# Designs tried in a protein design run: designed miniproteins, single chains, continued (5). Part 85

Each design is a single chain, and the fold is of that chain. pLDDT is the mean over its residues in the fold that is shown.

## One batch from the design tools (miniprotein)

Design m19136
Fold by ESMFold2-Fast:
Structure m19136 (fold): chain A 66 residues (1-66)
Amino acid sequence: MKLSEEEIEREVLVALGDMYVALAKLFESKGKIEEAKELYEKAAELYREAGDEEGAKEAEELAKEL
């Protein structure tokens, strides 16, 4: 089983989005709200590029709540 280049790219974008969400939560826990917001916005952008509309929407909502 071999993923296409496009499938690998999408999986990488989702993984990057997940990392940005994790970093955003860390910054939020430290009271760095502006940095956390920027990280959530970056995660939403990455999820959208990957075609993960639900992930993008959730990350955008987290950014708006800060």
Scores: mean pLDDT 81

Design m19137
Fold by ESMFold2-Fast:
Structure m19137 (fold): chain A 68 residues (1-68)
Amino acid sequence: MADRFRQLADQARQATTQAQLDAIRQQIADLTGVDVSRIDEAMAQGGKSLADIARTIALGLEESARQR
């Protein structure tokens, strides 16, 4: 699953339209089981891009796998 979030981060960095960003945001929400509004909140609070959020999730999943 970490690899999928890494791919979504790459796609978000390459996105040129709002529709592409919305699709990526929805995919992250579906994979994490959270609403898209929670992703928007995390971006606003942390000053992070959608790509940064996806990469952070990927790194967190990899770290959790090593610690468990």
Scores: mean pLDDT 73

Design m19138
Fold by ESMFold2-Fast:
Structure m19138 (fold): chain A 74 residues (1-74)
Amino acid sequence: ALSRAEQDALFLEFLQEAGKVIKEGEAQGLSVEEIYERMRELAERFAEERGLSEALREVMFSAIDLEYKHMLED
């Protein structure tokens, strides 16, 4: 099982990758919905490849949902 510190490091890595997806999507003129779907695909792949806990998956998807709401406000 991953330690708390390892899970925190993986979550930060995920957030950095998600930030790149947002920037690339905005540069390409993608809709907020298209960017949201790309972030969800990233989260699913990241969790699968690294065997993340259910709790960490929930945190990742909650962060994606929060970012989606933020994008909708703009």
Scores: mean pLDDT 76

Design m19139
Fold by ESMFold2-Fast:
Structure m19139 (fold): chain A 57 residues (1-57)
Amino acid sequence: LSDYQLGALYEALGRMAEWLGLKELAKEMYKKAIELYKKAGNEEAAKKAEKRLKEVE
């Protein structure tokens, strides 16, 4: 699996955690997605995940 694919997986897990009301888990998943997207060199995906993380608060 590529770093981008892992980032996308963690982003999906973060969204599921939000649907379940697990805010702290959602934040952790989004943070992991951001780090993986940055590792992959995909700044656009990283910025989108950062906005999502801020919305969870």
Scores: mean pLDDT 84

Design m19140
Fold by ESMFold2-Fast:
Structure m19140 (fold): chain A 57 residues (1-57)
Amino acid sequence: GAMERQKIEERLRNAIEEAEKNKDIVTLKAALKEAQELNFPEIVERAKEAIERIKKE
């Protein structure tokens, strides 16, 4: 349902934030794949941006 979808979306957003803080590209790629499979385009974009920021460092 909508509540379950929102909970998953929030969990993925939080996982991406934590992985970016830790510079954990593997976790970011895993979150990106899950977001793509679940069709969360905004989360996909956030994960891609986080990966690119880490790669520039």
Scores: mean pLDDT 80

Design m19141
Fold by ESMFold2-Fast:
Structure m19141 (fold): chain A 90 residues (1-90)
Amino acid sequence: MKPEELSADELTGLAMYYLELKEYDKALEYAKLALAKDPDDADAWTTLGRVYLEQKKYDEAEAYVQKALALDPDNPLALANQRRIDEAKA
């Protein structure tokens, strides 16, 4: 597989796939490649935030979720991540 030949959406999908496998370094790699292709992809920012959320790095997760919501306030994955961060900090 050649990551540079994939679309931003395909790279975000791979980031989510590796996130489910708990391979966080690969999930971060693919999410960052997606953002290099499309920095306004709210789903890519959301996926990056979720990697940090799963690692319990709540401040970093919050920053990426806020970026996703700034681009798309109604993004359902970003809103779900925000809820999980709020519940974890409560």
Scores: mean pLDDT 82

Design m19142
Fold by ESMFold2-Fast:
Structure m19142 (fold): chain A 60 residues (1-60)
Amino acid sequence: MVTLTAKMKNILKLIGAALRLIGELPEAEVSVKGDTLTVTLPDDPELVAEAEEILKYFED
């Protein structure tokens, strides 16, 4: 399992990132605490790369 975190101070970005991750990566476990989004994925480099791209797109 691989865990990725990103900080997004804008709540709409946070919601957008979470929805994108859940929709595109059904294997992903997504949690939100404050301004921090945490994603846990299988150790699959393709899935991890896709999750990282989504997080970078929404990150501040």
Scores: mean pLDDT 79

Design m19143
Fold by ESMFold2-Fast:
Structure m19143 (fold): chain A 72 residues (1-72)
Amino acid sequence: AEEYLKKAEEYLKKGDYVMAATYAAFAIGELTGKYAEAVGRTIRAIGLDIDGDEEGVRELAEKLIKEAKELL
């Protein structure tokens, strides 16, 4: 969980919001055991990116990183 959260923060800093959201979602998945929800959140991030909603992907990544930190 901590190693995934670290990767999420690294990708957020690089501006790779899809990867940031992906790693944060899987950090939450490890902490909660709800991996199906982690996959769903990753698909949501990819969908927003395909639609060109860069702000939406960034906000999702930031929200998921915050949720992962609150679960630690």
Scores: mean pLDDT 81

Design m19144
Fold by ESMFold2-Fast:
Structure m19144 (fold): chain A 58 residues (1-58)
Amino acid sequence: SEEEEKIKKEIEENTESAIEGITENMEENGASKELIEKAKEELKKKGEERLKERLEEF
């Protein structure tokens, strides 16, 4: 449905923004590339889980 599409876009945009923010913060704090990659993967996974939960409610 159109509502499901809106939820998907919102979650994807929020996840992308979170990844950008955490990446910049971790780079400024001198985090390793490996830690940054792990953080990105965790945020992507959380975004996917959130999307599934939100779609289940609709």
Scores: mean pLDDT 81

Design m19146
Fold by ESMFold2-Fast:
Structure m19146 (fold): chain A 61 residues (1-61)
Amino acid sequence: SMEEARRLLEEGRRALEAGDLETAQRHFTRAYILASEAGDEELLAEIRAEAARAHELAQQL
């Protein structure tokens, strides 16, 4: 579960770098659910930061 959450965070980052904001947001949402279930507070904070960046970029398009 935590390994899956980290993989989804990485996939979300790659999607964000490619400009695919919708895919990035979907991956970050799934990663957040898994990290939340695992109780990984550090990973949750990192996912929230990346999701916030994706949200800001989406608002500028």
Scores: mean pLDDT 83

Design m19147
Fold by ESMFold2-Fast:
Structure m19147 (fold): chain A 68 residues (1-68)
Amino acid sequence: DDAKEYFEKGEELYKKKKYEEAAQYYAMAIHLDPKFLEAWEKLAELLRELGQEKEAEEILKIGEEKVK
């Protein structure tokens, strides 16, 4: 499960506070499985941590639409 593998790598990077790298892996998980709601939510949380609140809101909205 490639999407899950990328998501798990993102989680490891997030734990190490490598936020930009973690965001790349969450984005890859979303690319491989657009219905992976948790990856959309984690990317949005991460973007908020980076001060990108507008981008976080856009990502979360897209994720909710894709998961339907």
Scores: mean pLDDT 82

Design m19148
Fold by ESMFold2-Fast:
Structure m19148 (fold): chain A 56 residues (1-56)
Amino acid sequence: SAIKALSEEAKKIIAESLKETKMDKEKAIELATEKLKEAGLEEEIEAAKKAIELIT
């Protein structure tokens, strides 16, 4: 599944982004994308977007 393709660091970023945006899908995707790029996890952005879409 898309969630299993994510590192623990990416999962933390996704959870934090969802909490900070109050589960707003579009804002959570934007925030998570920025944080993942800053963390050097750009390759996980597509999987993170799919995970956020499934959660929200």
Scores: mean pLDDT 79

Design m19149
Fold by ESMFold2-Fast:
Structure m19149 (fold): chain A 113 residues (1-113)
Amino acid sequence: MEEEEKKKYIEEAQKHVDEALSYVLKTAGAEIAETGARAAGYAVKDPEKANELIQKLLELGKEKPESRDIIEHLARAVQALATMVSGSVEDAKKATEEAKKHTERIKKLYEEK
């Protein structure tokens, strides 16, 4: 069923964001990881609150240029998760692929240290 497929994509996107957050914690520190985790936690339940937290995350990137790339990729992964709630199954699939792409980039940034 379409709703079951959408739920599977949301669960896959959540797993990718959780993986990204683990690398962010080790690379950019607790404040950035905790802000990202809060945004991700709201993404499915309250996308408007998630977007507000994503903006705070991006502001942290402006204050911490050394972590900017990681913060921007994390923000995009969480934003993809937030956008899939109101979309179609095709939108959820694309958002899951986007979340995976940004998670893989964060992993590479972690491995390059």
Scores: mean pLDDT 82

Design m19150
Fold by ESMFold2-Fast:
Structure m19150 (fold): chain A 66 residues (1-66)
Amino acid sequence: MFEVVATGLSAVGATATALTAIGEGGEAEVSGGEKATVVARVPTLEGAQRVADVARASGGEAEVRG
C-alpha cells in the first residue's frame, strides 16, 4: 500500500481526491476544518500519483509515501 497525504483542500477538492483514491481500489479518510486534509491508501504507485495529482490540481499539496 502507498499512502498519500493531501492538505490545504477545499471541500470539493477533498471529495475529488477521496473519490479518486476509492476509484484506484484504495481507501481515504477526510478531516475537515477551514481547509481539508485527505489521507489515502492505494495499492499501486500509479494510483497514489493519480490521487496526488488530483489534490494538487485542486490547489492542495500532496506527499506520496510507500
Scores: mean pLDDT 85

Design m19151
Fold by ESMFold2-Fast:
Structure m19151 (fold): chain A 67 residues (1-67)
Amino acid sequence: SLADRLAALTARVAEVQARLAALVRQLEAARAAGDKARVAALTAEIHRLSDELEALVAEGEAAAAGL
């Protein structure tokens, strides 16, 4: 159902947001430690998850527009 679809999308958005929050905290710690390699890796992962979040939001908007 549409309700089940929207519930699943909402859950996935929450999971990605929680992962992003954790990665931002790790990035701040890596910057404070001067760990340049870890800063680069975490920055790349944050960009990847941000793109994933944008895609999930677009998917939700497309589902709503199909109503």
Scores: mean pLDDT 86

Design m19152
Fold by ESMFold2-Fast:
Formats: structure tokens, C-alpha cells, sequence
Structure m19152 (fold): chain A 83 residues (1-83)
């Protein structure tokens, strides 16, 4: 369960960075979550690997839905209203 815990910590860090608007930190944290999920899979513990993979997916979503993603959606809506 060490790798699942590491992936969860990284997912929490990614969510925190995304909330703070630090897209670079959010992407780095998502990368760490993915690495932890890979190590969990190598351990042969399927349950830990699934938990780590789930945390890695949440970290990636948080990084992808950071400030840049929200800003792009807002800009697209503003452009539609201005057209």
C-alpha cells in the first residue's frame, strides 16, 4: 500500500496546486501520481495498483482542469457572446 499512499498524496498535491492556480505544480504532482501507480502495478498487488491508478486519474483531471482549462472555457464563451 505504500505506492497507493504515494499516489494519493500526489493527487492531493495536484488538487491543491490546481486550487491555488499553480498549473506547473499540478502537472508535476500528477506525474508523481502516475509514477506511483506504475510502481504499484510492478509490486503485483492488484488492489494497491487499482487504488494508485484511481488516484493518478484524479490527479490528471485536477491538473487538466486547472486555471488554464477554466480560462480557455471562459474565453470561448466570451468570444461566442461577442460574435
Amino acid sequence: MEEAAAAREAAEAAAEAARAGDEEAAVEAAGRAGAAAGRAAESGDEEAARAAAEAARRAAEAAGEGLAGRTMRAAARAAELAA
Scores: mean pLDDT 66

Design m19153
Fold by ESMFold2-Fast:
Parts: structure tokens; sequence; C-alpha cells
Structure m19153 (fold): chain A 56 residues (1-56)
């Protein structure tokens, strides 16, 4: 389900060197992409966002 995938993503992000604000932004993007993109496209876009956030 969306809720289960979102919870797993959140737990994964919490183990990364990300601020709470960055995690919230990524989760908001997950919510947006859930309705507009298939699973592979959604995680491709999320991966790009996560990599950008981790570059500092």
Amino acid sequence: SKEEERELLKKMLERMNLTPEQIDEILAKFDELWETKDKLERYSELSKLIQKALKN
C-alpha cells in the first residue's frame, strides 16, 4: 500500500545524513509522484532528489 511504502521510505531516509526538512520534502514528493507516476518512474525521481540532498 502507499502508507506501507511511505513508512519504509521514511525509515530508510532517517538512516541517511539528511535533515528533517529534507526528509519531509522527499516524502511530499513521494506523495505527489504516487498519483502521477508508476513505481519505477517514482523511485527514479526520488533517487535524483535524495542524491541532490546528500551532496552537501
Scores: mean pLDDT 82

Design m19154
Fold by ESMFold2-Fast:
Parts: structure tokens; C-alpha cells; sequence
Structure m19154 (fold): chain A 92 residues (1-92)
């Protein structure tokens, strides 16, 4: 559908911005994608990855958990959630 293509484009733009270290701009693009497609598990996973890179572990966990709520079989979100929870324990 047209709206799904727009959400996909915004997600990809966010991925490009994140790869450039433009984390706030990447977050804005992922949130725009989620406004168009609220059930976009991959966009939540990508949002979590950016929060993790910013050391905002609580927001990263929330984003990965939302991805898994939408798609319980999202392997990347599950692996990322396990990794951030483990790292949070090690830093305490």
C-alpha cells in the first residue's frame, strides 16, 4: 500500500541518518514512520538500536519490547533486547 511504502522510505532514511551518527534525526524519521504505520516492528527495533547507541538503555528496552509485542518472532529485536539487558546488568 502507498502508506506502507512511505513508512518504509522513512525507515530507510532513518537508517541512513543513524549510520552517519545523526541519532536525533534518525529518531525523528523512525517516529514519522511509526505515525504512518504504528504496527511497524522493524521501525521499533531500529529506534531501539539508536537509543542503545545513545546509552539510553531504558528507551532501547521499551522500543525492543514494542517490536516483539507487534512481531514475537522478530529475531533481531529479541537478540538486541537480550544484549541490552545483559549489558545493563554488567554496568551496575
Amino acid sequence: MEKEKKAEELKKEGEKLASQGKFDEAIAKYKEALEIKPDYAEAYNNLGEVYFDQFDFDKAIEAYEKALEIDPDHEKARENLEAVKRLKKLLQ
Scores: mean pLDDT 88

Design m19155
Fold by ESMFold2-Fast:
Structure m19155 (fold): chain A 73 residues (1-73)
Amino acid sequence: MVYSPAQKAAIFAQYDVNGDGTISAAEFGAMLRSLGRNPTNQQVAAMMQAYDTDGDGTLDYDEFVAAFDGVVS
């Protein structure tokens, strides 16, 4: 399935529950599971390590899109 930029933005906004423009590893894993994916905790951790430029354990929108495209789109 191909996700439009608008669909990715809508998904990100659903999991950015505090509106700070970032999502946690737990939120990213929950999102992938809600989309019918079944990532392991190791796969989620590997994506966080690859795309989390700040090293704070969260993904901003640009980091999220890169990780999402690597797994889903």
Scores: mean pLDDT 73

Design m19156
Fold by ESMFold2-Fast:
Structure m19156 (fold): chain A 81 residues (1-81)
Amino acid sequence: SSISDNSPISDSQFDRIINSIVAGVSVVTTDDDLQRIIDAVRDVGIRVGMSQSDIDQIIDMIRNGSDPQVIRDTMIQFRNS
């Protein structure tokens, strides 16, 4: 817990990160790949100030095989809320 841990994430950085998550979801075939995507969702969600329930909802969507575009739109919605 250093002062640098509170660095805000820009809209362009967020878009780049969620595009990487969406690309990962589109090609995921293993539990290890799925776990890496989930870890990325948690990291970005915490950094943009999403609630734990919002982060958990996105993770559930990924685990249930939801459309990658729906996952992306949901992440954008939660960031903007």
Scores: mean pLDDT 77

Design m19157
Fold by ESMFold2-Fast:
Structure m19157 (fold): chain A 111 residues (1-111)
Amino acid sequence: MPMPVLDDGTARGILALSEEQREEVVERATEGLVKAGAPEEKREEVRRLVAEALEHLRRAAEAQLAGDDEAAAEYQRKAMAALEEAARLAGTSPEVAANLFFKALQEVIEA
């Protein structure tokens, strides 16, 4: 699955998120995936995968700002793998899961 290019502005926005804002991203993306088709019984598994994706994306942002393009790409791949598994649990496409995740992230950064 192709990852959107993580620019320095987005990377700084991700790293500036408070713990409460990170929890809001995870909750918004989890709700989106549940509405997309994840059974309620799998909500906690989906939330865990979304939280893992966000932590991998934070590490990618750190690597990006440090100029470590190889590490940034590796962490972006790990974030996408977590979102692909969340998509599988939701019975949706990886593209839908990624769109829900990045929309939640953007809305919280812009708030």
Scores: mean pLDDT 84

Design m19158
Fold by ESMFold2-Fast:
Structure m19158 (fold): chain A 88 residues (1-88)
Amino acid sequence: MEELERRLRELEEEAEELGRKMAEAARKGDAETARELGERLVELAPEGARVYGELEGLSEEETRELEERATERARALTEKAVEEAEKL
């Protein structure tokens, strides 16, 4: 439990920092940096969902649904940041 809680915290902190950096890159018109940061967010999303599912005692099916939703959200955030950067 403690190790999973620590891993989830680390993943959440990294995702939050990536989100902030993506927003900054978008405001500066740096679409390439926004895309690279977003790709990292997409990689972290399913891992975060798996750790959360393990902590909450979710079924494999429920965890899979969370992985898909987390990945979709990360992709949507990436797309939006890149679009925002490109319109500058």
Scores: mean pLDDT 84

Design m19159
Fold by ESMFold2-Fast:
Structure m19159 (fold): chain A 81 residues (1-81)
Amino acid sequence: SDDQVDQLMQQGNQQVDDIVQQGQDMISSGMPIDQVYQIGQIQLHGMIVDIINQGQSNGVPSSQSGKVGGDISNYFDQQFS
């Protein structure tokens, strides 16, 4: 349902915010920005896979789950723009 897609999006956006905060902490500790971005991308990929699997397990069609993953990825990119 649309409500379930919205819940997955809210969960994903919150997890993106957590990844971004962790990245900022790593940069503040002296880690290079390019390395932090790579770590963030790895974490983002795993999180998106988990959200898609969670959605499919709850009856969200694969097309909608895939769109949620794409929207979450776009939200992540916007945090670094």
Scores: mean pLDDT 82

Design m19160
Fold by ESMFold2-Fast:
Structure m19160 (fold): chain A 81 residues (1-81)
Amino acid sequence: AERAEELLRRMKEKIEELHREGKLSEDEKKTLLTLIEEALEALRAGDYEGAIELLERMVGMTRDYPELQRLAEEALEAVRA
């Protein structure tokens, strides 16, 4: 859980960075940040199945952003371990 939460926080920082650089739209930023907050809530509640579903959605949504996709994949692996 702790490792997955760290990776989700790093994703949040990277999303904000990409938005500042003009590489990520406001709508993409809002959607991804909402999914991250929902995944963090699921992890804290012990809902690992819900967290996995949210992380799989984030992996799909971040295909155009390799660094974000890598962090999402690492978070997914951390929840499964």
Scores: mean pLDDT 84

Design m19161
Fold by ESMFold2-Fast:
Structure m19161 (fold): chain A 80 residues (1-80)
Amino acid sequence: MEELVAELREEIEELRSKLSPKALKLFEELEAELRAGRFPSVDEVRERAEKAGLSEEEKRIVLRLYLRTATVLQLERLAA
């Protein structure tokens, strides 16, 4: 499990490096919400990315990043 979390964290870091400043800002807001125990739906994440004016590629990266981050946080909660 810890190795899987480490692999996911590396993928998260790679995806973060590909984001524009506005896409990164949206992701940081989503990450803060996940850490606070709020879990926006995939549809809500898509709507927020659309409103932020992200490209189709950026929307896909933000969604992938969101899902991986949510998975890591869920696995960490199960381990605690």
Scores: mean pLDDT 81

Design m19162
Fold by ESMFold2-Fast:
Structure m19162 (fold): chain A 66 residues (1-66)
Amino acid sequence: SEDEALLKAALELAEEAKRLAEEGGSESKIASKLTAAGILASAIEDEELREKAIRAVREAAEYVEK
């Protein structure tokens, strides 16, 4: 489904942002990935899948802000 595709894409971008932060990557690239992940998560129509995606993006954002 479209929602499952959006969920997968959002989760992949969130994980890429975390990985990039662990490697000491560019803050602008990390922010870009988190922004893209958040946009995709917000586009999910199913409430439970959207909440799952938003939670994952938030956790990734909190991880990289440390």
Scores: mean pLDDT 87

Design m19163
Fold by ESMFold2-Fast:
Structure m19163 (fold): chain A 58 residues (1-58)
Amino acid sequence: SKKEKEEEAAKKAEELAQERAEGRELGKELGEEVGEEILKLPAEEQLELGKKYKAEKA
C-alpha cells in the first residue's frame, strides 16, 4: 500500500543519510591514516573503503 511504501522510503532515506554521515567520518579517519588520496574519491567510494577499514579493524 502507499502508506507502507512511504514508510519504507522514509526509513531507507534515513538509513542512507546515516550511512553517508558515517562514511564521511570513516573516510576522514582513513584519510588521516592512509592519505588524502582517499578524499579525492567520490563519497560512495569513501563509504565503501571506510566500511572495509572498519571491518578489518574489528
Scores: mean pLDDT 70

Design m19164
Fold by ESMFold2-Fast:
Order: C-alpha cells, then sequence, then structure tokens
Structure m19164 (fold): chain A 68 residues (1-68)
C-alpha cells in the first residue's frame, strides 16, 4: 500500500493537473492553495495526523472541482 506521504503527493499532482486544465472559481483556487500549503507543512514536520486530516480535505476539494 502507498504510504500516507505517497498518497499526499499523488493527490497534490492530481490537484495541480486539475488547476491547469480546468477553469475554477477564485474560492476553489484559494482553498486549493491553503490545503496544499498545509499538506506541505505536515510533510515537512512528519505530522501524520495533520497529513491524514488535510488529505481528506483535499479529496473533498478535488470532488468539488470535478463537479463544478
Amino acid sequence: MPSIEEQAQELLEELEKLLRTRQVSSELYDRAVDIASRIQEALRNKDEEALREEIERLRELIKEIKAA
């Protein structure tokens, strides 16, 4: 199974691709930047609990972008 860090990297790559290929609202874009920043901080600090929480937020954001 991929590590939690590998899952975070894969989701960040999917988010970057979506932001490059889709028109998104400023609200969704700002949320994407915030979540990505929090994930980067959790990765730097090796905070697995924070990383799990932010991954769930990122999954929800990706669903919203795909639905919009």
Scores: mean pLDDT 82

Design m19166
Fold by ESMFold2-Fast:
Structure m19166 (fold): chain A 72 residues (1-72)
Amino acid sequence: SKTEEAIALGEKGDESAVEPLVKLLLDKDPETRQAAALALKKIGHPSAVEPLRKLLSDKDPLVREYARGVLE
């Protein structure tokens, strides 16, 4: 699943995972968006800050809550 893909990209942990993970933040599945946000936090790349900020207005309340936790 795309959720499993997001988890695997986060475990890989390199900069090449950032662009695929940013795309997964736009996925239709809220579980996939949550996993992608967590993965981007683990990698810690500054280019993820703006995409993660957009999740603060996400349709899913858990995605919004998670985005707040990631951005602090």
Scores: mean pLDDT 79

Design m19167
Fold by ESMFold2-Fast:
Structure m19167 (fold): chain A 63 residues (1-63)
Amino acid sequence: SLETEIAEALASIYLGLADVAEKRGDKETAIEYYKKALEILRSNPGADEDFIKEVEEKLKELE
């Protein structure tokens, strides 16, 4: 659905911000952006489960 596409696009933006934060050594900011991406994906019932798992695994590696 369009709602799912928008949610996944927004989550991708937050993932990009998290990646930039990681590369700058700002682990705390990276964790915050990964959590925002995960919240968006989990709040959308049509979101790709594999995409959700990828974000969850990345967040677990940082925490």
Scores: mean pLDDT 81

Design m19168
Fold by ESMFold2-Fast:
Structure m19168 (fold): chain A 80 residues (1-80)
Amino acid sequence: MELRARVELSDQGIAKLEALAAAHPEDERLRQVLAEMKRITDENRLVPLERAVQILKEADEAFAAAGLPPPLVTVTLERV
């Protein structure tokens, strides 16, 4: 059995991330990371644990580079 992760943002979280992306139109890395997080949340998708860790690391680094606190997300681990 594989461990997979579900990464979830609330509707308020998604709206906040969209507002942050709009506030930083020149930061392509931040926009790409936010788009990926929104995509997997909208799909309510289980992803391999390594992929979830990679997305969260990219998000943390992109937010830190923009001078922002890390995004608040819920990560649920499920066995498939």
Scores: mean pLDDT 68

Design m19169
Fold by ESMFold2-Fast:
Structure m19169 (fold): chain A 91 residues (1-91)
Amino acid sequence: DVEKKKELLEERIETYKKALEELKKGDKEKAVEILTEWLTKQMSEKYPDKAEEAKKGGEELKEELLKVPLEELLKAVEEGIKKLEEELKKL
């Protein structure tokens, strides 16, 4: 099952990098959309019986992330990528 964990980490890193590129362009809304859509999809696939809760959680997270200043969100995503890459190296 290490392979599946590796695939999920690689997908998460890819998603964060896409969001980071949008943040670097100044498109905070698009970056937040990328992050929240991915998270909602992951939660719905992991917990199919809680798909409605996953959608609601994604909407709430999107609203909260849109309140975060662009510079803080950019730094958080960069730090997140670094942490995920370190986790991937340990697998």
Scores: mean pLDDT 81

Design m19170
Fold by ESMFold2-Fast:
Structure m19170 (fold): chain A 68 residues (1-68)
Amino acid sequence: SHAEKLKEILEELNKDPRVKAELVGDDTLVITVEDNPTLITGLTLRLIGDYPDFEVTVEGNTITVTAK
């Protein structure tokens, strides 16, 4: 399910102390990143490439991953 896939992403991301990932409902993952443009850009591109079934959006230091 999308929820199980998002939980796996959350657990992996939360291993990095510069990143805080939280599930919102069953279809959305909200990722707060340290205010580091290189890290934000790199993580965003990785998420887009690794999870094509999800919509990835960025606003400031927050990345949102939502089931399509």
Scores: mean pLDDT 83

Design m19171
Fold by ESMFold2-Fast:
Structure m19171 (fold): chain A 63 residues (1-63)
Amino acid sequence: SHFRRGLEAFLAGDYESAVEHFRRALEEDPQNSAALALLSAALSRLGREEEAEEYFRRSAEAE
C-alpha cells in the first residue's frame, strides 16, 4: 500500500519519497488521518511549513 511505503520512507529519513507516497495514499482515502498527520510531519521536515499546517489541520478533523 502507498501508506506503508510512505511510512517506510519517513522512518528512513527520505521525506521527499514519504510525501509522494502519502499524497498517493490520500488520493485513495482523503480522510486517512494517519496519512494526513505523517504527510504534515514530512512536509515540516522539508521546510514546507504552510503546507504542513494545512495537512495537520485536516488530520485533526479526520475520523
Scores: mean pLDDT 85

Design m19172
Fold by ESMFold2-Fast:
Structure m19172 (fold): chain A 66 residues (1-66)
Amino acid sequence: MSPEEIAKEIAEEVKRRLIESGAVSEEEAQLYADIVFKEALELLKEGYSVEEVRKIAEEATKQLIE
């Protein structure tokens, strides 16, 4: 799986969680997912593991729901 595909999957998981939480609108969840995609892709390119990048995205998502 390419880094871009992995970043897309992580971003889609974040969008799903934000929508399920009810903390943001679906449109806002998509905007945040776009940001997560860019950040995840950069971290993967820097050599972070998929698991580490997923953990960072999950923590960022929880901060939004807070």
Scores: mean pLDDT 81

Design m19173
Fold by ESMFold2-Fast:
Structure m19173 (fold): chain A 93 residues (1-93)
Amino acid sequence: MEERRRRTLERLQEDGDFAKELYEKMKKNPLSDEEIEKILERLRAEGRDYAETLLRMYVLSLVDKYKTKIGEELEKRFQERRDRLVAEAEAAA
């Protein structure tokens, strides 16, 4: 695999892992809306759209007690999506 493609895949994995770690942290110690918005603004400014999207979805899953359980399902779905993006990039290489 070419260096540029490898770096892109590493970044996608890093963004996914980052969002997952924050989600797990928020499940144990909820962050304030202000803290979450600051993180989202930072990710947007850095061009980390994938991580921003994942974090927004995780935050939404935590807002409502009836949506808390879907957070685990969202995590599985985004892991699958990430794996598909990785496979597609590898197939294109």
Scores: mean pLDDT 65

